Designed miniproteins, single chains. Designs and how they scored, part 35

Each design is a single chain, and the fold is of that chain. pLDDT is the mean over its residues in the fold that is shown.

## One batch from the design tools (miniprotein)

Design m1202
Fold by ESMFold2-Fast:
Structure m1202 (fold): chain A 115 residues (1-115)
Amino acid sequence: QVEKVKALVEKMVEEGLNFSLGLEIGIENVENKIVLTDDTVLPEELQKRVKELEERRKKDLEELKELIDKLIAEGEVDLEKLVEEVEKKLEELGLFSAWARSVIRIELEVEKKKK
């Protein structure tokens, strides 16, 4: 299990994706989702790397949420247009990975289905 986790983390880093092994986004069937339990023991070096990726992912998600909140406050309620505007701003700012853009699309889709 540790070797498999290490290979996936290395692949995500090589692909320029921010990845968290401990976080759930309240969605079913997310590809490449890894959930670490309290019983999962990782080498100290790998734990540090996972934490760094988790903190970067959290920052990317917080910045995405701020952009979404701003767009919603400005009266943007069309999900498709909201996503396009968020992606445009992310590209202009150069702040977020392709993974973060994918995550926000999924979160918005889940939120829309709840309402």
Scores: mean pLDDT 46

Design m1203
Fold by ESMFold2-Fast:
Structure m1203 (fold): chain A 79 residues (1-79)
Amino acid sequence: SSLLENLEKAREIASTLPFTAAKQLLLEALDALREHAESLGNEEAVERVDELKQRAEQATTMEELEEIWEELLEVAKEL
């Protein structure tokens, strides 16, 4: 889907940014995925994204952001 392609591109961009900007882009990507999952009535995906968003807000390293991106993209692929 175009959303999955946009999220994959956002991950590539995030990897080139300073931590604070990369974290903000990840949070924006999570919000976009949450809205998409909610529009589909996929409550399980919404709950999964909310958990990832909480982890992203607590993240302090680029490694943690990359792990969350991998899980975000897996959720997006299942939609």
Scores: mean pLDDT 89

Design m1204
Fold by ESMFold2-Fast:
Formats: C-alpha cells, structure tokens, sequence
Structure m1204 (fold): chain A 55 residues (1-55)
C-alpha cells in the first residue's frame, strides 16, 4: 500500500541520518509528485544507498 511505502521510505531516510521532520517533509513531497511505482523505485534506490553506507 502507499502508506506502507511512505512508512518504509521514512524509516530508510531516518536510518540515513535524516531528522523526523526532514523525512516527513520528503515523504510528503514524494507522495504529491510520484506514482506508487516511482515511489517503489525510489525506495529501492534508498535501500541500496543505505546498504552501501553500511558496508
């Protein structure tokens, strides 16, 4: 669901060191601009970035 995508993107942004306010603002912007498919691709990219930073 879109709510689950939004929650997961927020979680990954928080793991990347973003504040709660910054993550919430980013998710709101993505939700207004992007389709569910585009948001899934964005989440996949953010997860890849998080994995690279943890390595």
Amino acid sequence: SRAALDAEIRRVLRELGWSEAQADAAVATLAATWSDEDQQQTLDGLRALLDARRA
Scores: mean pLDDT 74

Design m1205
Fold by ESMFold2-Fast:
Structure m1205 (fold): chain A 93 residues (1-93)
Amino acid sequence: MKAKISDLKVEALSPTTVKVTWKYEGDGEYTFKVYKRKPGEDWELVAEKTGKPGEYSVTLTDLEPGEYEFKVVAYKPGSDEKVDEAEATVKIE
């Protein structure tokens, strides 16, 4: 069964800090890569988590105020095969 990313939420905790949370539904282990960009720019890998079904979070610091797009992509472990992805946008003020 493919990994399912659900409940992707991105919260600005401060003008320089964002918390990204998501839930993984399914079975087995997958690698989740968290990407960040400003609109129109290339995606930058900012975090990686590997694990079984459950809730995941990463806190990113040293951000500048502005609009950001975040993407969480599930990969098969040891592979570049994408099995699911989710995107969210946040404005840091």
Scores: mean pLDDT 81

Design m1206
Fold by ESMFold2-Fast:
Structure m1206 (fold): chain A 64 residues (1-64)
Amino acid sequence: EERALAVARELAEGVRRVLPNPTDEQKQLFVRYAKRAIDAADAGNWEEQRRIVEEALEEFKRLA
C-alpha cells in the first residue's frame, strides 16, 4: 500500500543520510528492517511500525 511504501522511503532516506556508503551486509540489514516495518504497516500496527523505524535509524547511527 502507499503508506507502507512511504514508510520504506522515509527509512531509506534516514539511513542514507547517516550511512551514505553502506556495505552489502548493511544493505541486507536495511532490507530486513524495511520488511519488518512494511509488515507492521500492512497489519495496521502503526506503533510497531514507528518503533521498527526508530530502532533501524538508531542501529545505523551506531554503524556509522
Scores: mean pLDDT 77

Design m1207
Fold by ESMFold2-Fast:
Structure m1207 (fold): chain A 79 residues (1-79)
Amino acid sequence: SLVEHLEKAIEYLKKGDLVSAGRELGKAAKLDPDNPLLEEAGRLLLAAHVYKDIDPAKAEEYREKAIEVLEKEIKRLKE
């Protein structure tokens, strides 16, 4: 389900596994392709990946923002 893929993406983000998080977000996006919060989370995840070797502090900020966006979306979907 959509929620299961989002929950797995959050678990991978919390572990710092950006590649697996991206895979789960991609599966979620296929189930809900017009969801702007999933698009935002995808952009934040990409930014975290790009900055991880350049500016680890900035990468961590983007990772934390991606988690926040996804947790908010799960909360919305459970209402």
Scores: mean pLDDT 86

Design m1208
Fold by ESMFold2-Fast:
Structure m1208 (fold): chain A 79 residues (1-79)
Amino acid sequence: SIEELLEKLKELLKELKEAIKNEDWKKVYELGKEMEKILTQIGELALKEKDQKAIEELQRLTAEAQKLFEEAVKRLQEK
């Protein structure tokens, strides 16, 4: 369900925060790929079901992911 996909995305965001903190760039890359697949699935399902709350939650989680990837880029540039 869309709710299960949103919860999985939240779990991946927590793992992404830890991977960035630990400078585990291989894991950051792997998590990014998983998140892209889940984001696509949630987006397609939310639009099809017209679930406005799910769309809004997806937008918030996407914004959080963008900030985390910006942090990852900054950390990579410091090397």
Scores: mean pLDDT 79

Design m1209
Fold by ESMFold2-Fast:
Structure m1209 (fold): chain A 76 residues (1-76)
Amino acid sequence: SMTKIEAYEAAAETAYIRARSSDKKGQELAAKTLEYSAEQLRKLAEEDPENAKIGYEAAERAEKLAEEVRRRAEAA
């Protein structure tokens, strides 16, 4: 469902933005939210062939953001 893909992508974007002004614990929670959103986006892409490309691209973006936030949390 495109609506579910959009919802998880929006959740990932919100977590990423909030992570920038968060302490280490907040960054760790944001990374977990991004990782969960990426997992759900990949699952949605696998279950919906019509939206698979959009879902996989959104998952890859969320995964990269999760890695970035994880690195920042470790440095904090």
Scores: mean pLDDT 86

Design m1210
Fold by ESMFold2-Fast:
Structure m1210 (fold): chain A 98 residues (1-98)
Amino acid sequence: MLPVEAAELDTPFSKLPKERQEQFIEEFYEIVEYPDLELFKKLPLSKQEKQLERILQAFREEMSIPATSLETLTVSELIALAYYIKKNKLELPPLQLD
């Protein structure tokens, strides 16, 4: 499990260093047990972020997450979203390879 610093919890995900954003994206997909995770990790970061945005849009309203995009989503909200999906065994939006 990825160690999270207290200072990062309230930080918008998009404002983190790129290496840290990549670590949180990987942790998210590991928590939700994303199908074909190893294949997914080989996709460009931009496609991984696009899929995460789609997941956020699918569940943000039922979770009452105020963030409307990855630009405003905090690390704590991202982690909460991952565990909510895992706990409820929710079906994720299909991967779009545009």
Scores: mean pLDDT 75

Design m1211
Fold by ESMFold2-Fast:
Structure m1211 (fold): chain A 85 residues (1-85)
Amino acid sequence: MPFSEEVTAILRELQERARELAPKFQEALEKGDYKGAAEVLYKMAEEAEEAARRLKELGDDKTAEVLRKMAEELRERARELEKKA
């Protein structure tokens, strides 16, 4: 089913982006760079929101909603980190 293949590809791309960003987030936290750590979380939120948009276009509203909530949680955590900086 082309729809399922496209959904899988979108989620795989999102996972790869998260794997690239996670070490940068960890390094920023280890250095006490809360602003840098927040920037990484905002980047992760952008990637999740873009994936949600693509999934909604494919009609997978349920997975899109899950990713939108994930993006909101990431932005909330980023704002908390900015307050510590």
Scores: mean pLDDT 83

Design m1212
Fold by ESMFold2-Fast:
Structure m1212 (fold): chain A 108 residues (1-108)
Amino acid sequence: TPEREKTILQFRMLATLGSVHLAINVLKNPSVTNETKKKLVQEAIADAKSFIDTIKQKGLFNNKVAKAQELVNQLEQLLSNNADDSVILEQLEQLSTTLKDIAKDFIS
């Protein structure tokens, strides 16, 4: 049913945002090791990619989904280039905002 699909997308979005927010929080915490920071950022990127693919497979596509995909691609490049935590943090915060905007369009 449409209601059931909406509920599933809401839970998937919430899980993805939780992963992104965890990555943001560990990047801000100097007591967390660089290895743990990198792992949680990688997991947040993977979760965001999975969520974007899920909404695209359901035919839900707009300029916000395209922006989220671009931000994920940029984050992968930044992480591969060992960019500063501050730069990765800024991109994760933009991704969080974009994912919330996608939620308003399709699953609010």
Scores: mean pLDDT 86

Design m1213
Fold by ESMFold2-Fast:
Structure m1213 (fold): chain A 72 residues (1-72)
Amino acid sequence: HMEELLKKLEESRRLGTEIVVLWVANLDGERDKFDELLERYRTDPEARAELVARMDQWAAEIEKALREFRKK
């Protein structure tokens, strides 16, 4: 069931993207703009590239925060 597996991976990526966009909306204080941000990331490849760059930055910041938390 390769097609079934690929569909599930695609669904996982969509859910991951939505979770990240929701996280961004919360961090930026723009929760009321969640749907607008989702649509922008779906239609604008430059916005998607910006989101990927922000995800990389957040990964680094989360790692730093986790290291600080675990030191205590």
Scores: mean pLDDT 67

Design m1214
Fold by ESMFold2-Fast:
Structure m1214 (fold): chain A 78 residues (1-78)
Amino acid sequence: MAEIERLRREAEEAWERFAEAVKAGAPAEELRRLGEELLEALRRLVEALVAAGELSEAEAEAAIAHARAVVEAAVAAA
């Protein structure tokens, strides 16, 4: 489970970086970069959680879709 702990930290750090950039009014290109980092970190985490039986595939897909919508909305507003 050390790998899931690492992936969880990476996802949390990516979320914090993205949220801070949005609050700071970062340019669209920076938000796209941070958003891509966030989505990649979340994808790795949810795939590991599904493999461990802690999350369903449907929950994983919904989580990624929600995160993508948030990123796209922030980029469009920038």
Scores: mean pLDDT 84

Design m1215
Fold by ESMFold2-Fast:
Structure m1215 (fold): chain A 57 residues (1-57)
Amino acid sequence: MLLRITGVKVNPELVQALLDAGASIKELTPDELIVETDNPQAVAEVVAKFGGTATPL
């Protein structure tokens, strides 16, 4: 499942937390991430801790 992540500053801590949640990074910009995951709930919880939102594509 693809998720668009917005409302965050993209930093190494966020990227590592997403990888630890089992997500694959598909696109990376300073303001937005697109990730692929089999566990969208875990990704959404990580993103919320960084102050952002995860939206299904």
Scores: mean pLDDT 83

Design m1216
Fold by ESMFold2-Fast:
Formats: sequence, structure tokens, C-alpha cells
Structure m1216 (fold): chain A 66 residues (1-66)
Amino acid sequence: MLTPYHLALAREAGSERVIALAREALGDAPEPQGPVVPDWNDIYALAKRFDDERGIAVAEPHVVPD
């Protein structure tokens, strides 16, 4: 299920990679319905992934070889 919460976290990181990660995780088990609040365990895991991605290779968003 794709929720604005996951997208908001991805936008906060400012990385398209994080946005893609959220879509992949939610796309595995889509529930495109209503204001259903997903389990916090799943949300917590995604939030940690977002933070981890931010900590890895975030200094320079685009590095050109040479």
C-alpha cells in the first residue's frame, strides 16, 4: 500500500533512490484503499531504510567520473 507518509519520508531525504525504495516495498503488497493505517512495524522498517540511505553516499548527490 502506497501512503503519503512513505513518500513524505522520501521527500525529506531528497533522494529519488529513497522514493523508489518505498515504492518497491509497498508495491510488493499493494492496498490502494482508504485511510487505512498500516502496521507501525512496517513503517518503522522503511523509516530506518530512509535514514540509512541518507547516511550512505549523500554528501555529493551527483559524482561525475574524471
Scores: mean pLDDT 52

Design m1217
Fold by ESMFold2-Fast:
Structure m1217 (fold): chain A 58 residues (1-58)
Amino acid sequence: NQDLLEKINAIADDNKKEVLLLVHLLGEGKKKASEVQLKAKEYGLDINDILIEYDTLR
């Protein structure tokens, strides 16, 4: 969804934006869940909070 990608790209936190883009790619079958979880951990982000935020952007 083009609108969803535009919403993600509008997020000011670059680290959060990167993890949300990875969640989007995971949903498209283009990334593994382990890659998304590792990046969230590297940035100190709670993956469950990111997944909730991603669902609100749909």
Scores: mean pLDDT 80

Design m1218
Fold by ESMFold2-Fast:
Structure m1218 (fold): chain A 61 residues (1-61)
Amino acid sequence: SEIRRRLGEVLARLLEAVSADPTDERLKAVASELERLMEDPNATDEQLLAAIERGEALLAE
């Protein structure tokens, strides 16, 4: 799925950011959310897209 590929790309970037600053609880929380959605076969496209947007917004800060 293109959406799941995009979520995986954003998750990889979030995990890189967490590795750079392991004390950032916001980054950890959002990364954990995307990890959970990647492992959830019942996650809807709407849920995946919303999570992608949250991750991208946080990475843009």
Scores: mean pLDDT 85

Design m1219
Fold by ESMFold2-Fast:
Structure m1219 (fold): chain A 90 residues (1-90)
Amino acid sequence: MVEELKARAREALARLPEVVAEAEARVTDPRIREAIRRSAAFHRELLERTIADPEDEAGRAALTAEFRAWAARFEAEHPDAAEVVAEELA
């Protein structure tokens, strides 16, 4: 299970640059592009931590909480942009 989790995380990490580049190519709004980059940075760090220490659930939960706090602020400040980001990353 742990090795399978690491293998899936490595595969996702390898694909992440292409997914991000394609998403950025589809949007021109700088707020949305920045949100995509922020989301990409969060997912990259989450995957890297999963590969390095798959048993560190607390560390990943803390990272996720930070990202959710940022996402909540972004949604409150830019609800129109947040809706587009949610569609683009779905």
Scores: mean pLDDT 79

Design m1220
Fold by ESMFold2-Fast:
Structure m1220 (fold): chain A 87 residues (1-87)
Amino acid sequence: AAEEALRRAIELARRAKELTENPEAQRLLEKGIEHAEEALRTGSVELVEKAIEALGRAAKLSENPEAQRLAEEAAKYALQAKLHLTR
């Protein structure tokens, strides 16, 4: 459940990174992916929370509507992973 949600968040964030031309959004998507991948290894709720924050901020900075949508979906899946890890 949590692992599946994190894998989906990583997939969507990678697609958002390909579409966004904003360098800060690209940096935040990369950080979100790194935090989500580390959370897959460790089960760390703190790393999932860092992924949610980074992905959510990337969505707000993305001017491409599809990149924004994908980053928002990635953040939602990371939030689902947090809910599965915390109960």
Scores: mean pLDDT 86

Design m1221
Fold by ESMFold2-Fast:
Formats: C-alpha cells, sequence, structure tokens
Structure m1221 (fold): chain A 120 residues (1-120)
C-alpha cells in the first residue's frame, strides 16, 4: 500500500507536469486533484506519516493555487517540489521531507502575498 500509493502519486504529479508543459491546464488540474485525493487517502490509511502527507499536500495545494491563478511557472515549480517530496518519502529521508515542507510553505506564502492563493 505505501509503496504503491507513493508510486501512483508520483505518476500523477509527472502527468500533471507533462500536461502543463503541453498547455493543457484542465488535464493538469484533474491530475493535481487526483494526487491530492490519494495523499488524503494514504494519510488516513496510515501509509504516509503526517510529515510526509503535509509536505506533499502543501506542495500540491501550492501548485493548484498557482495554476488557478494563471501562474504556470509557479505551478510547475510547486509540482517539481511535490515530486521531490514524494521521492524523499520513497527513500525514507525524513530530513529531506522536512526541507520540502519548508519550501512548500514558503511557496504558499509567496502565492498569498501575490494575491494568487485560491481555495483548491
Amino acid sequence: MRREALERIRELIEKAIEALEKGDKEKAMEYLKEALRLVGEARRAGALSELEANAIQTALAAALSALQAGDKEKALESLELAKEAVEAAERGDEEAVRKKLEEANKMMEELRDAGKLVSP
């Protein structure tokens, strides 16, 4: 469950990145929302720690907010951050996960300050 959940979340993030690179905002949003749903399910099932779930979810929420605000560059940056958080969780690297959570929180603050933070 844990390995399969992380692999599926990473696959959805990679598909969201590809969709955005192709200019398919709607498809990117679908993949983002599905990834957020799976993170929530994995957290409830105990497959992800609170730290891992918070890091991935915060980065994905930042990506969704940036995308809804029309900020493709920040959406891509946030998706890469989410991917890195998943990869750190796959390695069991708690320190790397914590650093990705800090980076994701900073991205959310930048989006809020720019008036680009929207309800996901």
Scores: mean pLDDT 86

Design m1222
Fold by ESMFold2-Fast:
Structure m1222 (fold): chain A 65 residues (1-65)
Amino acid sequence: SMDDLLSEIEKKARELLEQGKSPQEVVQAVLDFAESNNLSQDEIDLALQRLGDILREHQEEQRRR
């Protein structure tokens, strides 16, 4: 399901950020994952919107600490 896919994307994004990957590298990894799973453009857009929220939250956490 899309919900399961979004959960996987979220986990992968957080792991890559913990490894010190740049936001651009994280976005590319998510796009590669989407292509491997034959996501539609609408599904990719939704996944990227979710990823944007995760990236922003991570950056704010790093700035506040």
Scores: mean pLDDT 80

Design m1223
Fold by ESMFold2-Fast:
Structure m1223 (fold): chain A 64 residues (1-64)
Amino acid sequence: SAADERGRLGIALASEETLQVAREIAEKLREIGDGIQLSIEGRKTGNQELIKEGEKKVGGKVTL
């Protein structure tokens, strides 16, 4: 249908720009997630080195 074709074209055009931005966001979110997990493990075990590694992966955003 015309609506389906408009949808596909809109997805195709938006997807090019969205995929570029989404990849950058996903990469940053993955790094933040890794940092949070290291911070949790460090706090659980009292390991300051793991906490520092977690903070480094988040780019110093973890201040909890």
Scores: mean pLDDT 71

Design m1224
Fold by ESMFold2-Fast:
Structure m1224 (fold): chain A 81 residues (1-81)
Amino acid sequence: DLERRRREEERRRELDERIARLVQDVLDRLRAAHAEGPEELERLLRQLEGVIEAASAAGPEGERWAEALRRAVQDELERLA
């Protein structure tokens, strides 16, 4: 029981760490695309929408990743605007 909860917490921490790294990579790409121009930024955003939708449909882990990514992208876009 306690061991099972510990494994669940460890998996959650590992997932959170992976999500944070993936989000950071996407934010770096957003900043690079923004620097290249509005057309590149728009292309990346459309690609990200498709990836987020696919991840959200893939299951609970994908849904959590999609939610974190969606929030981070919105926050960065507001910062860049």
Scores: mean pLDDT 77

Design m1225
Fold by ESMFold2-Fast:
Structure m1225 (fold): chain A 99 residues (1-99)
Amino acid sequence: SLIELIKEELEKAKEAAEKGDVLSALLSAGVAAVAAAVALRVTEDPELARRLREALRKVSEAEEILEEDARKNGYSAKPSKEAIEKAVEKLEEAIRALE
């Protein structure tokens, strides 16, 4: 299902972020965001729509954290520990929104 794809890609983004792999984290987060946006457009379930919007917001917050750190240190550099912890927290919140 599209929801299972979103959750799988969010877990991949989280794992990449924990390893400090910014490019892989952003790629998987991007795939999850596109899939969630598609799911939001086709769903007729208002409760699922609310959860998808929350998940999209949290993914966007994680992407902004990683992008801001990358602008300072470069996309090939490991992010700060604080940036990793905050991005992982946002990705975990996105996964929980879909539970």
Scores: mean pLDDT 87

Design m1226
Fold by ESMFold2-Fast:
Structure m1226 (fold): chain A 75 residues (1-75)
Amino acid sequence: AQALYDRAVELAKQGRLAEAMGLMAAALAVQFGPEEAGRLLQEALKQLDPAEAAEVRATARREMTRAGLDAERAL
């Protein structure tokens, strides 16, 4: 979880906010479970354009899958 948080912070500093949000969602899913991470992600996605929201969801699904989590429960 900590490594995913650190990567999200670095991406945010680079202005890559959609990727940073996706990594943050994956970190929350590892720490608190996919359902809680999905709830928080859904609230954040309401603030984004549809294209940015799609990028966040794609990054979150990819990183959650890599961590061995059921991304469908979060997304």
Scores: mean pLDDT 75

Design m1227
Fold by ESMFold2-Fast:
Order: sequence, then structure tokens, then C-alpha cells
Structure m1227 (fold): chain A 118 residues (1-118)
Amino acid sequence: ELGKLHRVVSEFLRELRAERGPEFAEQVALKVGYVLSYVESLENNLPEPKTVYTGDGPRPLTEGEKAAYEAIKKSIDEGKTVLQAAAEGVRALAKHDPNPEIQEALLRLADRLTEAAK
């Protein structure tokens, strides 16, 4: 299940890199990587994260990251698949993104994850 999630995400990011270039794809990949980390943490019953670890050290979660975590948690608690939970997390993250192009890319991924869950 996690393997299918990572495969769908990897395929999407490869396509996005071809369409929009590596810099844009990297920005989206960093945001999506956080959602993948939350799905893995919740599946392994790890405690709620308070910080994100980056190359510059730990920082608190953004409002969008908190919304993504809550959306993923709610989906898993409701018995939805890992792909459906990830899609809801990506949608919540997109809703809080101030960049309309990144928001559009995240929503495209969320739709692809929802379709892959069928």
C-alpha cells in the first residue's frame, strides 16, 4: 500500500519535472514529502509531530502542514485507504498554499491519488 503511494507520487513528480522544470517540481516534492511522512507516522502509530526537521534545523509546522496532518488522521480513523488519506492530506496542504501554480499541481496529484485508490 505505501509502495503504491510512493510509486504514484514518484511518477507524478517525474511528469511535473518534464512539464514545469526541476525547480518547480522540487518545490512540490518537498511539500508532498511531508504528507508522505505523516501517512507513514500514522500507520506506525507514532506520536503527533510538533516540528519539521530541515537542513536548517527543526521548525514548527505551518497551518497547512497541521491541516494536512489532521486530514490524513481523520481519513485513517474513518478506515480510508493510504492513497485516499494521502489525497486528503495533499488537498488540505493545497488549500493553504499561497502560490496558485503549486496549489494547482498539488490538486492534480490529489486527484491522481484518489483515482489510483479505486
Scores: mean pLDDT 80

Design m1228
Fold by ESMFold2-Fast:
Structure m1228 (fold): chain A 58 residues (1-58)
Amino acid sequence: GAAEIEALEAEMERLEREGVRLVLEGRHDELQAIQARIDALAAELAKLKGLATPAEAR
């Protein structure tokens, strides 16, 4: 529902902010893990919004 979408979007924003900080700190191993988690959350968010594939965005 909407609360789940908001929670996932908030978590993605948090991880994106952590990713930027990790780039600035040169922590590329941790950045790779953060990127993988962002990708997984984006896929889950797309499912909740009823999007079959993220590539359909136009």
Scores: mean pLDDT 76

Design m1229
Fold by ESMFold2-Fast:
Structure m1229 (fold): chain A 100 residues (1-100)
Amino acid sequence: SPAEELLALALRLADLRGRMEDLLAAGDYEGLAATMRELLALLREALPLLPPEVQAEVERLAAEAEAALAAGDYERALALLTRAVDLVLRAIGAQLEAAA
């Protein structure tokens, strides 16, 4: 169901955010970059499930985060990806409430 797909997406996004925080705390920048790339791929796959206004903002944040990663700016990439995850989780929450 659409609600089950949105819930599964929310759980995966929360897991990846937690992994990014753990890897940053450990100083594992290679693992952090790999997890950020996994999150970027997931965000792009998720775009069709989101409202158009959220899609545009998430794609903008994802593009900026990808550029920050390419530049080795892990702090900027993390901040941008955290913002993208927060937007997606808020949109999913609103859709799940509307479906209940």
Scores: mean pLDDT 85

Design m1230
Fold by ESMFold2-Fast:
Order: structure tokens, then sequence, then C-alpha cells
Structure m1230 (fold): chain A 64 residues (1-64)
């Protein structure tokens, strides 16, 4: 997928923060960056601790 637009990146970060209020700003930033660079949900999940199923849903929704 092409990289996320700035608006898509902000929407993704906000959705992660909303669904996982225990995530740090660093974890949210790393998850958003990883998805925008085309890393798999499994790779981003391993790096950030966010469930891969949630990351796959967000990839489909935001086109990352």
Amino acid sequence: SPPLTPEQGRALAAELARRFPGLSDLQITRAGTGLSLGLSAAEVSAATGVPASALRELQRRFGA
C-alpha cells in the first residue's frame, strides 16, 4: 500500500489511543509508522504489543 497521508496517520494514531489507552505515545507512533511503511500487522504487533487483529482492521480501514 502507499504510505498513509498525514490525515490518515493522525486518524490511525487517534484510533489506537482510543482502543488501547494503556499504550504510550512511543508505542502509538511506532505502530503508525510501521503500518505506513508497509510492515505487516504481525511485525508491528511484535514490536509494539498491539494485537495483530486490531492492526489488520486498521490497515484495511486506513489503507496502510
Scores: mean pLDDT 76

Design m1231
Fold by ESMFold2-Fast:
Structure m1231 (fold): chain A 94 residues (1-94)
Amino acid sequence: MSPAERVLKEFEEKVKKAKPGDTIEITVPPELSPLTARNLVLKAAELAKKYGKKGSKIVLRFETDDEEVIEALRRGAELAQKLYPDVEIKVERV
């Protein structure tokens, strides 16, 4: 299982257990490509829309200094917010 796939499975379980208004955190795995990072954000938003409770917020925490990965995460969050306007998504450095 890829690191991104593992993180998404753990996230899905957290979303299913979350209460309305809960913040669900994702730790972005190291060594992701920009494309994989963007897709991680989009898939997380999709899962939150499908299984989440009202007012749920996603926070993606990253430790990488790779600017291309950071930009991909931010652009993924912007796109996800447009596609799923009832899901709040933030990207934060650890």
Scores: mean pLDDT 81

Design m1232
Fold by ESMFold2-Fast:
Structure m1232 (fold): chain A 69 residues (1-69)
Amino acid sequence: SEEVKEATELLESIREGLLQYPFLRPLAVRELQERYGISPATARRLLDRLLAGADPEEIARELLREGEK
């Protein structure tokens, strides 16, 4: 879906940015909270998996599912 594509592209950009500038992690957490309505704990968990090498599209699908709560 378009929503999965947009979330995947955002997560790929966040991953590249955090690999170069890890100190920006709190800003990435806030961005995911503001865009998807998820908790900081959920945002941190998803970002940890993304940085550990999880597929950005898989994380995007989980992000959208959590945002439906």
Scores: mean pLDDT 86

Design m1233
Fold by ESMFold2-Fast:
Structure m1233 (fold): chain A 94 residues (1-94)
Amino acid sequence: SVEDVAARLRANADAFIATQRAIVDTAARSLSPEQRAALHAAFDAIVAELRARVDAILADLRGGRLSPEEARARMQEALAEAQARLQAALKTVS
């Protein structure tokens, strides 16, 4: 069903966020307090934007504006963009 696809896509996004949070928390252990604050702020901003994009994709899937295939493609793009932005943020504190 559409709801089964939506639930799986949300679960995948949540798992991605949890994995990336663990990476950020590990990197933060060796940083100054100021660098840690900046990295966490950047991560929170990236996660907020990703969650908004996920919500929009799922709304469009449920509304029939996206097929399951199109929703998966949009989700893959959103996750890839979030990962690239996070990698850029991690490099600024290296």
Scores: mean pLDDT 90

Design m1234
Fold by ESMFold2-Fast:
Structure m1234 (fold): chain A 75 residues (1-75)
Amino acid sequence: SEVDELEAELEKIYEEIKAAIRAKDWDLAAELEKRYAEVAKKLYEIATPEQRAKFDERERELRRELGEIYREVQA
């Protein structure tokens, strides 16, 4: 489905964001985060309330992980 395709794209971008942060490529990380937000917006607009709730929970988990990686790289 279109939702599944957008979810797969978000996962791909997220892995690229993690790699950019680990490489301390802040410019690339910022560009990828902007692209992630654009794709996430598209997903959210077409998603059902149930799919949105599932996405929101996963987003909270991913944001926690990203914050940990950011902290580790800057330590």
Scores: mean pLDDT 85

Design m1235
Fold by ESMFold2-Fast:
Structure m1235 (fold): chain A 85 residues (1-85)
Amino acid sequence: LRDHPEVIQGRRISEMTHEPVLVGLVDGKVVLPVIVGPIDIEELRRKLRELREKYGERLVLFLFGEGPEIDEARRIAEELGIRVL
């Protein structure tokens, strides 16, 4: 999972830009493409709910960076029972 190309790309983007970055995977496939920069929290909550309903416990999120957007994304994932790495 950590060696997935999209996860590597997301981490690299976060390190280079200092922006929050999210990547969502199911069974090693990207279902939430790399989100970079300011995050619309309400749209993110809606998308994560739809993905959780569709994929259940198989959904995994990778979160990179620091700040209120990442803290809120982590909170939403915990509320929805989504695994965060």
Scores: mean pLDDT 77

Design m1236
Fold by ESMFold2-Fast:
Structure m1236 (fold): chain A 55 residues (1-55)
Amino acid sequence: MTEEDEKKNIENIEKAVDDGSLTVQQLDDLKEVAEKRGLKKVAEAAQQYADRMRQ
C-alpha cells in the first residue's frame, strides 16, 4: 500500500512537471515533506525533476 502510494505520487509529479503546472520551488517543498514522511522514493523523484528544471 505505501509503495503503491509512492508510485502514484511519482507519476503525479512526472505529469505535473511535463504539463508545466509544478515549479522548482514546489518540487523543493514536496521533497522536504516527503523526507519528513519517510517517502524516500518520492523525495528522490522530486529532487531529480527539480535538478532537471534548473539545468
Scores: mean pLDDT 77

